Designed miniproteins, single chains, continued (3). Designs and how they scored, part 62

Each design is a single chain, and the fold is of that chain. pLDDT is the mean over its residues in the fold that is shown.

## One batch from the design tools (miniprotein)

Design m10273
Fold by ESMFold2-Fast:
Structure m10273 (fold): chain A 93 residues (1-93)
Amino acid sequence: QAEADAQRAAEAILREAKGIAESKDNPFDLDVEIGILEITFAVAMVTAENAGALPLTAQRLIEALKEAIEIVKDNPEAVKTLQDLLARAQALL
């Protein structure tokens, strides 16, 4: 169950990263997609904490966030946000 929740969160992060890449020329859509990604990360972390699965979820999200950074590399604001989330996930290992 924790693995399935971590996988769904990872897939959601990657979908939002692709949305950010597609919306790069629209600041409003970029802010919305970045916000959805931050909320997705936060919900996954809270769910994992309640389930006692923080290290498992953090490791899965680290993989997804690294891939997401490559997807959004042409957007400095998105890269910064994803790097901040990556650092937060890494701090839990």
Scores: mean pLDDT 78

Design m10274
Fold by ESMFold2-Fast:
Structure m10274 (fold): chain A 66 residues (1-66)
Amino acid sequence: SLLAEVLELLDERVARALEQIRAAGGDVQAFEDFVAAQRAPTVEELARLDQEEVLAELRAALARAA
């Protein structure tokens, strides 16, 4: 399903981002809190999110955390 594909890609990208933050000694907890907050929308709402928009938000959060 589209939702499953989006979540799998998000989890993969989040894992990579967490590794980068951890390696840099950044605030892993702040990034995890941000990711958790982004999951707050319902499953239906998540399915409507553009993957590129989600990636842009994750990149912005990484910039703020670093």
Scores: mean pLDDT 67

Design m10275
Fold by ESMFold2-Fast:
Structure m10275 (fold): chain A 70 residues (1-70)
Amino acid sequence: SEEALELLNKAGVLAVLLGEEEVLALIQRASDLIKQGRIEEAIELLKEALKKSTDPRLKELLEKAIRELE
């Protein structure tokens, strides 16, 4: 989904600003999986990113991206 990738780009920028390197890595890996059509694997990585994130803005962007992919 193009909209999911746009949401993940916003989440990635925010993760950089917050210094959340592990969350950023999961977002980048999930984006690559989406581009490959591996949607179920991408959703699992985004759920891991959501669990590791503490910032409510990051959580909201990740939750919206997951809903777009489901």
Scores: mean pLDDT 87

Design m10276
Fold by ESMFold2-Fast:
Parts: sequence; structure tokens; C-alpha cells
Structure m10276 (fold): chain A 94 residues (1-94)
Amino acid sequence: ADEYLKKGNEALKKKKYEEAVEYYQKAIDASNGNNPEAWYNLGLALYKLGKYEEAIKYFDLAIDVGLTKYPSSPDYGRIAGDARTNKDRVLDEL
């Protein structure tokens, strides 16, 4: 839900990455997985925690949900593009 997404974003801004992960997981659960922004931001928080394989997995989920569930959404299309860019950066570090 929007409440958990907002709390996750607040935690991310404060560099409380573990707390951000918990809130983004709750946002994803509340949306039955239909939240590309929460998937993308979860990937970012995991990347900051050094969990590169998990970050890549969640960037892939952000791309999939953004493009398949919301193909006409310019905001979610942009999130999918950002997720691809960050996934490629993580892969280059491995």
C-alpha cells in the first residue's frame, strides 16, 4: 500500500536500508506484487546493502511488472528503464 511505500522511501533517504527493505516488502505484499516502484526501490536498498544477486532479481521484477501490468503507464515504463540501467551497473561490478 502507499503507506508502506512512503515509509520505505523515508527510510531509504535516511540510509536505513534494512528498514527500507522491510517497508518495501510490505508494500509489495499489500499490492499482491503489482507495485513496480516498490520492486525497484527494494532492488536499490539491497544494492546498498551489498546484496547484488537479490538486487538484480528485484530489478527484473520491477521491469516485468512495470511493462506487463502497466504497459501504457509512462511512469512505470520509466521505472522499468531505470531498473534495467541499475541492473546493468550491478552486473558490471560482478
Scores: mean pLDDT 80

Design m10277
Fold by ESMFold2-Fast:
Structure m10277 (fold): chain A 59 residues (1-59)
Amino acid sequence: MNEVERRAALAEIERLEALYRAGKISREEAVQSLERIIETFADDEEVVARAREVLEKIA
């Protein structure tokens, strides 16, 4: 995976966490989006680890 795609995925994970904390998206929407990122970036250990960390905090 290229560095631009990794940075975009990490930024999206942070955006989802921030939106959830602000009450702008539901838990279900945040979980679904994070699970989709894990599926899409399954071979990127850093992206998967960060998405799973956020999932555990909000689940």
Scores: mean pLDDT 82

Design m10278
Fold by ESMFold2-Fast:
Order: structure tokens, then C-alpha cells, then sequence
Structure m10278 (fold): chain A 91 residues (1-91)
């Protein structure tokens, strides 16, 4: 896949924001608030991935975010999203 300079910069910025938000979530005392923030971040990342033409990856992140919001298999959904994001960053 060929990323433009702008698209690559956006992806890198989102990866940094995801890491920062993960630390913030760990500091939050309310687990429900943590899950909402994680789901919102994944939904925003999915939208950017759609702009990059990574429709399959975007769809998977949206599915993970929906499961997190619903409280269904939250740990598995988070692990799946993290693995997918790492694969995208490595490509």
C-alpha cells in the first residue's frame, strides 16, 4: 500500500494519540468511562483508515468498537483491535 505524506502523518499521529489515551484510560477510576473512550478512539481511527482506502481494517475496528460499547467480549475486542493496529503500522 502507498501512503501519501499527509496520510502517513495522520496515521502516525493517531497511533501516538492511541498510546496516550491508553495511559489516560488506565488512570481513570471508572471502567465504563475507559471503555467508552476506547470505543470512541477506535471509531475515529476506523474513519481515518477508510480515508486511506483500508476499508477491511476500518470495518474490523468498527466491529471491535461496537463490541466494546455493548460490553461484549471487551478484552477480546481490545486485543483484536490492538493486533490489527500493530499490523497496519508494520505494513
Amino acid sequence: VELTEEQLARLQALDEELQAKAEEARATTDPAAQQQWQAELLERIAEVLELLGLDEAAARLREAAARIRAGVDVEAALAEASALLREIAAA
Scores: mean pLDDT 73

Design m10279
Fold by ESMFold2-Fast:
Structure m10279 (fold): chain A 107 residues (1-107)
Amino acid sequence: HMHMLPQPPPGTKEQRDKAIELLKEKGYEEYAERVKKDFDNNDYLGAVAHVVRYAVEHGDFELAREAIELITGSKEYAKSILRAMALGFEDAGQEEKAERFRKAAEK
């Protein structure tokens, strides 16, 4: 099921460039390229969605939080996304993923 995420505020170009650098530094260059393409299309919600998908697939929920904070310029937005994902996975019976999103949100 596709959950509607709240619309992200746009971060600065410098913050977006740092998000791409962070993903590349972690060895996830393919995801960095996807996020860059989202920025080129002014699709900040798509960029956030790709980062969340990356966190689920690779189990790096802290990186997702940091990248979303950089993309949006908003720590509160990043926390709200991670909490929403935690609730969604909890409702789906995926307790391990829910707990990891919840822990990342509390930092």
Scores: mean pLDDT 76

Design m10280
Fold by ESMFold2-Fast:
Structure m10280 (fold): chain A 98 residues (1-98)
Amino acid sequence: KKVEELKKKIEELAREHYETGAPAGFATLDDEKYLEMALKATEIAREVGGGMIISIGLGPDGKIYAGVSADDPEKAERAAERLKKEFPEIDYIEVATR
């Protein structure tokens, strides 16, 4: 039930942001913790700014991988640090600047 609620919230936010097609990636997530991470990553990206993109994915072995990209390396590092503090279960965070 909580996974379904989180999926719906993410899908609604994505649909509001994009006119069509955007919810597809979020709709396939099944784990409540993974959905919670996705929501928090979106909030961090919005707060930090600087063309921030944060992606979170699950590996086939269940390991959690995250990517943080921004136009400012300091902002990218701050976002990565915040994400790791919220979710120490993230196994790998890649930080990139554009």
Scores: mean pLDDT 62

Design m10281
Fold by ESMFold2-Fast:
Formats: sequence, structure tokens, C-alpha cells
Structure m10281 (fold): chain A 131 residues (1-131)
Amino acid sequence: EKKEEAQRYLEKGNEYFNKGDFDKAIEYYEKAVELSEGKDQAIAYLNLGKAYLRKGEYDKAIEYFKKAMELDPSLKAESLYLIGQAYLAKGDYETAARYFLEAYKLDPSNKKALLGALYAITLYNQKKEEE
């Protein structure tokens, strides 16, 4: 019964996320986390991270992506890619490039991770030249 309830909260969170209501999405994803475990909880953590990323709360997003990949290693490539996006948004280009490259190594089909790494390296070099 708790698994079915967790799934309903995850679905409600997804509904609010798709409407752009990230605060309500977070509320329902937190309820899904509380009622789930293992791989289901990892998916809820991943979605919490995505909602925080969309709100510009990058450090919280990174924390939840790390929790997701720790619980479910199959989410590692996607989580590392999203952590790369968070560091890029924070202006930490060196760290962003490292996470994007690691994501690309785990999933070579993710060409966006490779492009993200190249973009982060370009921004890092540009920042260095402006000093």
C-alpha cells in the first residue's frame, strides 16, 4: 500500500513539475521519498533534484542528484550530467566540465554531456583570458 501511495505522490509531483509549479512538485516528491525505498526512492530524489535545479537552488539539486545515484547506480550517468548543469549554472566551469566528461564516459550516447563539457571548458578559458 505504501508503494502505491508513493507512486501517486510521484505522479502528482510530475504533474505540478510539468505545469511549472516547482514548489508543489517538491512538496509531493518529498512525500514520495518518505513513503519509498531503494530504486523508487532514488527516482523521487532525482525528480526533487530536477525541481530544485529549475528553481535555481543548485546546491540542493546537487545534493539530491548525489543521493539518487548512491541509491540506484543505473541513474549515475543522468545524475552526473545534471550535476554538471548545476555547476555550469553556478559558474564553476572546471567542476562542470569534469562532471559532464564523467557522464559522457558512462553514457557515450549522451552527446549533450560532451557538448556541455566543451562549452564549460570554453567558458573557463574565456574567464582566464579576461584576467
Scores: mean pLDDT 91

Design m10282
Fold by ESMFold2-Fast:
Structure m10282 (fold): chain A 73 residues (1-73)
Amino acid sequence: EVRELAEEIIRAAEAGDLEALVEAAARLGALLDGQPLEEALAAVREAAARDPEALAEAARAAALLTLEVLAAE
């Protein structure tokens, strides 16, 4: 589920596991296919790739966007 993926993204970022982080983000993107949030997540992921310092922030943003989708209805 979307919430579970958000938690996985945060854990991967905290552990410094970039492979797990990217995989979880990709699965989240697939669930949000066609949604504006998917584009926002892609931008956050790209920013994190440029700056290691932004990794935790990117994971947090991805989790928040995921929770926003869950809360939408």
Scores: mean pLDDT 61

Design m10283
Fold by ESMFold2-Fast:
Structure m10283 (fold): chain A 74 residues (1-74)
Amino acid sequence: MPSREEVLEEVRRELEELAARSDPGVRTVLQWMLEELERAARERNLSVEEIREMFRAVVATVDALTAWRAALRA
């Protein structure tokens, strides 16, 4: 089973890769969300499941931003 630290590192990598591929506006939001997730994980000693739940919330937010941008371009 992956450790809490391994899950946090994987989440960090995925969000950083997503930010690198995103436009400047989405990248700024992703960088802020990553900082907040890392802060919460350290300060609250989040479990593996809690880290995964927060990661899913970040991804859902990015999906919503992507859909919003697509609608504006239509």
Scores: mean pLDDT 76

Design m10284
Fold by ESMFold2-Fast:
Structure m10284 (fold): chain A 56 residues (1-56)
Amino acid sequence: GMAALHKKLLAAIGKVLRALGDLIEAELQGKDTSAARAAYEAAKAELDKVIAELDA
């Protein structure tokens, strides 16, 4: 139902924001960003799938 899709959307948004925060923190500390970038791209792909489910 719509409530389940909304919870899934909020969870996906939360994952993207967390991954972005980790990426920014790694960049600010001059650390290897490869793992954080991969996590961010994966989180964005998951969010895109959730948005597609809402548009269907």
Scores: mean pLDDT 83

Design m10285
Fold by ESMFold2-Fast:
Structure m10285 (fold): chain A 108 residues (1-108)
Amino acid sequence: MMSSELDIEAAERAGDKQATAEKYLSLGRQYFGAGDYDKAIEYYEKAIELSTDDALIGRAYLNIGKAYEKQGDIDKAIEYYQKALDLFTKSNNTRAVQEAQANIDKLK
């Protein structure tokens, strides 16, 4: 985990916001896999703050929704799945739209 944080710092120093956002998304997934859903959400939110890419932001929102679902916060899970659905619809990503919609439908 320390090596991933150092890699993020290197990308930030290089001024590559998109590469830094992708590294935050990756670190969030690592914390999700470890069961640290609070840290996963924190890093997904950092990825959203740095990115202008609707596809990355949509993936981050989808993953935040999954983290809230794991914590039992169903209302927040649906909120973030709806945010992901909006971005995927805007980008015409039909497969990602179907995934986000299926996650919403499962929780209703």
Scores: mean pLDDT 82

Design m10286
Fold by ESMFold2-Fast:
Structure m10286 (fold): chain A 82 residues (1-82)
Amino acid sequence: MLEEKIKEYEERLKKDPNDATAVYNLGVAHLALKDYDKAIEYLTKLIQDFPNSPLVSEAVRLLAEVYRAKKEGTDIEAPELL
């Protein structure tokens, strides 16, 4: 269940602050819940804290889509969790 996965990723990130995959998955999971503010927070954290991660390009693309959807009042389909 999505809420249990969020808790799992939060625990992973608490144990290992360098887990870029957990940060990305938290952004994606909150996006799936339509919690755009938390999705923006986690995707921004990934870009700022993990600039050399291969996930940065995906996070930038998703962040742009989230901002557009929030302003237009449209829904975004969340990508697959890693």
Scores: mean pLDDT 82

Design m10287
Fold by ESMFold2-Fast:
Structure m10287 (fold): chain A 67 residues (1-67)
Amino acid sequence: MVFSEEQKEAIRKYLIEKEGFSEEEAERKIRALDEVIKKYNLDPEEVVKLILEGNTLGLLKLVLSKM
């Protein structure tokens, strides 16, 4: 996994507490993000920052810039 344990915990906490996902759903989403980061060679720190800011448009722009 490209995320550190601290980054993974921050994303999991955000998804559960802010978005209302279950622990299993959060784990599935974290795995999907890991695959996107690997596929497009994204910076994990930048992805974590955009997620914790709730900046879905910024995340989409970042992915599109690497395609």
Scores: mean pLDDT 78

Design m10288
Fold by ESMFold2-Fast:
Structure m10288 (fold): chain A 69 residues (1-69)
Amino acid sequence: SKAAEEGKQLAAEGATAGDAEKAAEGARAYAEAGGGSEEAADALAEGVASKDADKAAAGAAALNNGAGA
């Protein structure tokens, strides 16, 4: 859906900029639109906030229809 696509883009933009608030907002919007789980959204937000690139990348992959999907 358009909401899921916009949330995904906002999350990626926030993660790239190191903006944890923006990344969390986008991840939540994406999960709410049915594009991913709240757990994946939380993992992305937590990874960005802690500057853990691996955790942020894992959360982003999980949001994108699950790890390895």
Scores: mean pLDDT 68

Design m10289
Fold by ESMFold2-Fast:
Structure m10289 (fold): chain A 84 residues (1-84)
Amino acid sequence: SHMAERRVKEAMEEFRERVYAELKATLSDSLSEAQIKRMAELLVEELMDRLIRKYGRSEIEGKDVEELVEMMERELAKAREKEG
């Protein structure tokens, strides 16, 4: 539905801004703003693809914006804990 698509996009936009802020704080001396924004975009797209693969599209489309942001945050934290 259009509302489910809108909620997914809204959650991705909210999380993207958060990721962008984190990456900018660590990478602004090495990368341009455009490059950092692209990295944040690609990371959020990958996290959402992982969630859809893991839970299925219908389950993800049933979540509200806050739940989707929390799910992406958990997947990112889980990935970071595996970095040596």
Scores: mean pLDDT 83

Design m10290
Fold by ESMFold2-Fast:
Structure m10290 (fold): chain A 82 residues (1-82)
Amino acid sequence: KKELYKKAAEHYRKAAEALKQGNVDEALSHVREAAGYLAEAGYPIEGVATVMRVLAAVQDGRYDDAAEIAKTAAENAEKKAS
């Protein structure tokens, strides 16, 4: 269980970095993979919600907000891994 949260956190951190670099496709790939790990850990709703928030921010051109959403998701998953 804790290893799944750690993997989700790692992918959310990679998504935040990709968003800061403007690499949207890589960021969305990482956010989806993190959502998969959260679903395996028993949190499918939280994973999907984060994907939708990142997509909405990206569609609005708010890449800094999208990166912060991914960063916050990483911090939350990291806290659960502890």
Scores: mean pLDDT 84

Design m10291
Fold by ESMFold2-Fast:
Structure m10291 (fold): chain A 57 residues (1-57)
Amino acid sequence: SAEADAAYREGIAAYLAGDLDTAIAHFERALELDPDYEAARRNLARVRAEKAGMEAR
């Protein structure tokens, strides 16, 4: 949907700005709107893994 696409784009923008928490929130919103949004699901998993790696240091 257009709303899910907008949430996904906001997630990408937040990630590029280095704001992992905001990126996670936007990707979660995209999946709430469209549970089959594979790109949002993959990027959410990737950003969560990246954040977990940072928290281990």
Scores: mean pLDDT 85

Design m10292
Fold by ESMFold2-Fast:
Structure m10292 (fold): chain A 74 residues (1-74)
Amino acid sequence: MTKEENLKAVDIASQYARKAYEEALKAKTPEEARKIVDRFVDEGIAEAKALGIDDTELFRSTGEVVKRYIEEKL
């Protein structure tokens, strides 16, 4: 990846992580919250790939961090 591609990947991952966290906190069960995070991870990966960025690991790792924050609240 170029430096510009890496920065775009981080920006996309950060945007989806924020959305996932906000939406997951509204979930009524921990299982629903985890599914919401997984959905945003998949959407982020799809958007990144559409832009020529293939950094699946960054998105998956970010999703796990978001799930950890949700577990502390649910």
Scores: mean pLDDT 78

Design m10293
Fold by ESMFold2-Fast:
Structure m10293 (fold): chain A 80 residues (1-80)
Amino acid sequence: SVQEQIRAYLEAQGFKLIQRDESTGTEVFVKGDTTVVIHGNTVHIISSNKALREEIKAHLLALGYELKFETDRYLVLELK
């Protein structure tokens, strides 16, 4: 699935899974100051590292995600 591709990508980039909640479908990945939260069809990216944030954003857009919300530190993308 697309969600499995995101998990594989994040792990390949050196992210570590720190939390999983099967009841809500939530997974939290961390690398340095960057946090990625997968929640169902939604992905939240929280980071002060602009280069890494933009790289993850580009990868998600290529997988068919749509940008729903963006600030200089926080992005939300959703798969329809």
Scores: mean pLDDT 86

Design m10294
Fold by ESMFold2-Fast:
Structure m10294 (fold): chain A 108 residues (1-108)
Amino acid sequence: GAEEEAAEGAEAAARGAEAGALAAEKGTAAGLAAGAIAAIGGEVSALIGARRAGTEEAKEAAEKAAEGAREAAKGAAAGAKAGDAKAAAEGAEEGAKKAREAAEAAKK
């Protein structure tokens, strides 16, 4: 149902953010850029799920997952621009953690 679509969107956001964090940890400019793209894709999926959610709780969980994915994308992109892989990895990891927690909440 609509809650399942919100949960799927949140899971896509968590996976995208986690891919972004992994790419940032590896410290290559190409990896950071690819990670940012994956996190952005997850954010979009979560926002689509949030719009289709039948309950306020499912919508909120998907929106929080999208927020985490957006933080991961920003962290990875900023690190790529600055050449600071450590700062990129830390920002992306924080976003990925938030997205994962929201995705798990959406499944309940």
Scores: mean pLDDT 72

Design m10295
Fold by ESMFold2-Fast:
Structure m10295 (fold): chain A 61 residues (1-61)
Amino acid sequence: MHGAIVRELVEEAYKAGGKPEVIDKKLEELRRLGVPESAIVSFEGMRDAGKAPAPGVRVSV
């Protein structure tokens, strides 16, 4: 439930062609709103798999 909404917001920022900083900021907002960690981790995995060949999250400011 929460994950679907959070994922859509992150995908919007990602697809809009923004900078990694924009996506990172969105994730921070979602954390502040109290979205479950499991949902946030899911987007980080998708984001990382799409842009970075290395393991782990590559978006950091």
Scores: mean pLDDT 57

Design m10296
Fold by ESMFold2-Fast:
Structure m10296 (fold): chain A 60 residues (1-60)
Amino acid sequence: MPIDIEEMEEELKKYFKENPNLSLEEVKKIVEERYKEMGGIELSERELELAAKALREQML
């Protein structure tokens, strides 16, 4: 597919694993920008927080 959300999420997980010192706010901004770039997807603040936490926690 021209837009691969799973691939984008995997790249974000790798990036956050390489940058564990990023704050939750910085992670949220990166996630928001990537979703907008990939599919024009606008997440609510709550959805962004949940997505950011999920992607960051997968780095454990």
Scores: mean pLDDT 71

Design m10297
Fold by ESMFold2-Fast:
Structure m10297 (fold): chain A 59 residues (1-59)
Amino acid sequence: SELRELVLKEIALKLRIIGLEIDLEYLELTEEEKEEIEKEIEELKKELEEIEKKIEELE
């Protein structure tokens, strides 16, 4: 089911974002490492928004 695949992707993206946000808050990072993580979080958030819109359309 396409809906099932999208929901699974949504969960995976949310968990990945949470993990990166925890790393950003609690790890001692260089400025370069911080920028890379922040970029990854922004990309994942955009992907999450697209997936959530698709789920809403398929409800």
Scores: mean pLDDT 85

Design m10298
Fold by ESMFold2-Fast:
Structure m10298 (fold): chain A 58 residues (1-58)
Amino acid sequence: GEEVKELEEKVQAAAEARDVDAALAALEKLIEISEDEELKEVIKITAEEVKKLLEAAL
């Protein structure tokens, strides 16, 4: 839903600001709030990819 979109945008904004802690916190919330099993899987994959990119960029 909208909450998921807001968290995804926060992750991207945190990545642009190079704030790894904020990005990781937003990613974990994004994974936990999703109730749709299929959406959870997609979010988890996306979150793991973003985490790797953030860690590699810093």
Scores: mean pLDDT 68

Design m10299
Fold by ESMFold2-Fast:
Structure m10299 (fold): chain A 57 residues (1-57)
Amino acid sequence: GSSTKEEIIEMIKKSIDFALTELGVSKEELIKKFLEGAKSLGMDKEIVEEVLKYIEK
């Protein structure tokens, strides 16, 4: 189904938490991979900014 921007952000945040806690990925590596993926997909700037704030906390 279609997702709202808020639902997309929440799904990404859950994936970030999983990567940081369960997969042991560093915040620096995660930010790098996320920005590369976001650029490739043409991701909404608001989504990118909210996700980056979440990782950097």
Scores: mean pLDDT 78

Design m10300
Fold by ESMFold2-Fast:
Structure m10300 (fold): chain A 112 residues (1-112)
Amino acid sequence: SLRAELRLEATIEIKYDPEKGKYVAEATIDVSARGTADGREMRVTYATPSPGRFEYDEEKQYGYMSLTVGELRLLDAAGTEVATWSVDLRVEVSATGEGAKSTATASRTFEA
């Protein structure tokens, strides 16, 4: 059997930047993908249908980030594709105010 797991973790923080003399939004996204074929670890790649979105409103001290993963591919040791899943996994996170920090996660498991 073929199995893959996809996990998205997005963090946004409104923090003071002393070099700029103002609050800024700092955004990070971690994409974790794992795959197995009959219990053996495989290489997993992913594709996004569009660039991720990042927005910061300085007057409101509001930060926003989103990312969608549209495709997940399982590869053998030679780099040959053995499975592809069409996916629509989206993570979205926002934070408002001085020192605000928010984290959001999205995950999905695929089997064939």
Scores: mean pLDDT 85

Design m10302
Fold by ESMFold2-Fast:
Structure m10302 (fold): chain A 84 residues (1-84)
Amino acid sequence: MREGALEAVSGSLLVVAAEVELELGDREGALASLRAAAERAEEAARLGDVEGAIEVLERAARLAEGLDPELAEELRRKVEELRE
């Protein structure tokens, strides 16, 4: 649980980084941070923090909607997979 929580926190920080990058107009940086956040969320779920992983993926998906609709759909599918 502890290791999963740390990965979820890392993912959450990457979502915050993406928000800042978007405010600065750095779409490529934001997309890279969102993909990194998804990787941390997947690791969090693997380590037992499914709830933290879902929270990170949902936040990342919301930001991705305006940047890359395909990434947003991919992230939402990951959320659905973790809930089932």
Scores: mean pLDDT 84

Design m10303
Fold by ESMFold2-Fast:
Structure m10303 (fold): chain A 97 residues (1-97)
Amino acid sequence: EEVEKLKEEAKKLLEEALRLAKEVYPEYAEELEELYELTLEEMEKSLEEAVKMAEAMGVVARRAALAAGNKEAAEEIEKLLEEAAKKLEEAKKLEEE
């Protein structure tokens, strides 16, 4: 897969994770939206930092589940974010090859 396709796939996964989080954890939506925007910015500057930002979104989702409940939604959000991070890592490897 081309680097641009992997980035677009990661972006769609990040968008879906944010959409679910905003619906289930509205009190955490602003924090997650800020991290999402930072992830998109870093995708243009540093794929390594973009991965870290996506992982930070997962930490916020887990924290939201502990505070507000709905562990199943948090697990789904974390799964989407893990998949996005893997696609960003693959894009980084392709740029280096």
Scores: mean pLDDT 82

Design m10304
Fold by ESMFold2-Fast:
Structure m10304 (fold): chain A 113 residues (1-113)
Amino acid sequence: MDEAVDLVNKAQIYLKEGKYEEAVELARKAIELAPDSRVGGAAYTVLAEAYLKMGKYDEAIEWARKALELTKDDPLLQARAYEVLARAYEHMGKEEEAQKYRNKADELKKKIE
């Protein structure tokens, strides 16, 4: 499992550096190694954020939903996934849905324990 953790950490660094294609490749590899785990959930979160940054909003929504399924015990990763949903829906002109998910992300950020 160390390899999957290392891949997620490197994907997160590439995401911050604006290397979105490389972040996607590493996140997908982490998912292949640990698909139904918290590490897989973190990888789906990176994947969702990378697709959002690339303007692929439908894909960003799909991967953010998968991240939420695997990160129920991690309020920080859930907040990041809800932020992706909020921004993707905003770009798609769905303001009511965007506000709903933004509020969920903000409440989770206040509740980090």
Scores: mean pLDDT 86

Design m10305
Fold by ESMFold2-Fast:
Structure m10305 (fold): chain A 117 residues (1-117)
Amino acid sequence: MAEELRRLVEEARRLKAEFDAQRGTNWDAAVEAAKRLFDVGLRLATLIMEAADQLGDEELRKEAYRLVQEIVELQNEFDAAVAAGDKAAFDRVYDRLSEVMDRLIELAEKVIEKLEK
C-alpha cells in the first residue's frame, strides 16, 4: 500500500505538470492529461479509504469518500466541458481538480507515515 501510494503521488505530480505545460497550447494533450489525473485521483482516494479502514480512522475514511464524490462530480463537469469545446469551463474544472489532488497528496503522505510505523 505505501509503495503504491508513493507511485500514485509521483504520477499525480507529473500529470499536473504535464497539464499546466499543455493547457493553452495543445488541447488534446491537456484533455488526455486531465483524464489520467481523474483516474489517479480515484485510485488515491480508494487506497486512502482502504488505509483508513486498516488504521480504524473513521474521519480519514469520511474525508477520502467525500473527495471521491467531488472527483466524480468534477469528472461529469469535465466531460460536459470537453464535449462543448468550452475551454473556460475546462480550465475551471481543472483548477478545482488540482485542489482536490493537492488534498489527496497531503492525505496520502500522512497515511504513508502512519503505515511505516
Scores: mean pLDDT 84

Design m10306
Fold by ESMFold2-Fast:
Structure m10306 (fold): chain A 77 residues (1-77)
Amino acid sequence: SLLELAERRVEALREVASHIEDEEAREKVLELARLVLEAARARLAGDEERFAALEAELARLEAEVRDAMLEAARKMA
């Protein structure tokens, strides 16, 4: 089900976040998990417009998370 898929992705993202020492990067990963769950809910509600908007926001945040994780890695080096 969509909810099961979203819950598994959220769990994986939370596990990743638990290994991030940098709080800024960790917060970004947790925000990504929140958006994943919201997108699944929009899909289940049949809200195509909301789902499309959340998918665009997810793509943007994924880029931000990648940048934040790279910055965190530099601080830990």
Scores: mean pLDDT 80

Design m10307
Fold by ESMFold2-Fast:
Formats: structure tokens, sequence, C-alpha cells
Structure m10307 (fold): chain A 85 residues (1-85)
């Protein structure tokens, strides 16, 4: 799916921005990835988890909590792998 490929790319860009300390750029890429993941899924339960994880990651970035943001981004990356399976 092109949506899943774009979502993965945005998650990679979010992680790179997080590593560079650019939390605003990380947040923008995270928002784009979350939107693409929601467009790629038809499962309401999975959609709820994606929304929840995306929102938590965004709040972690706003708080400067890099470790929590990193773990939540990994969770979203695993969501991409699950949807590609």
Amino acid sequence: SSLLEEARKHLEEARRALEAGDYESAKEHLRKATKLLLEATTDPGLATLIEHKGRQAERALEAGDAETARRLLEGLENGVKFLES
C-alpha cells in the first residue's frame, strides 16, 4: 500500500527529527503518519489504538519526553508492519 509506505517514511522522518531535537518537525511528521495509517485501516479497534498512540506521542514530543516519544513511534512502526502483513 502506498499509504503504508508514506506512513513509514513519515515515521522515519519523525524519528530523525526527534534525534536532532527538532520536536516541532517530529510532531508534523507524526501527524502525517497517523493520518495515513488511519486512512489505511478499516478496523475500528486498530484505528482507536493508532489515534491513542499518535496523540500520546504528540504529547510526549510537546513535553520534551524523547524516550516516551521514541517508544510510541516504535509502536506506530509496528502498526505499519502489522497492516502490511
Scores: mean pLDDT 86

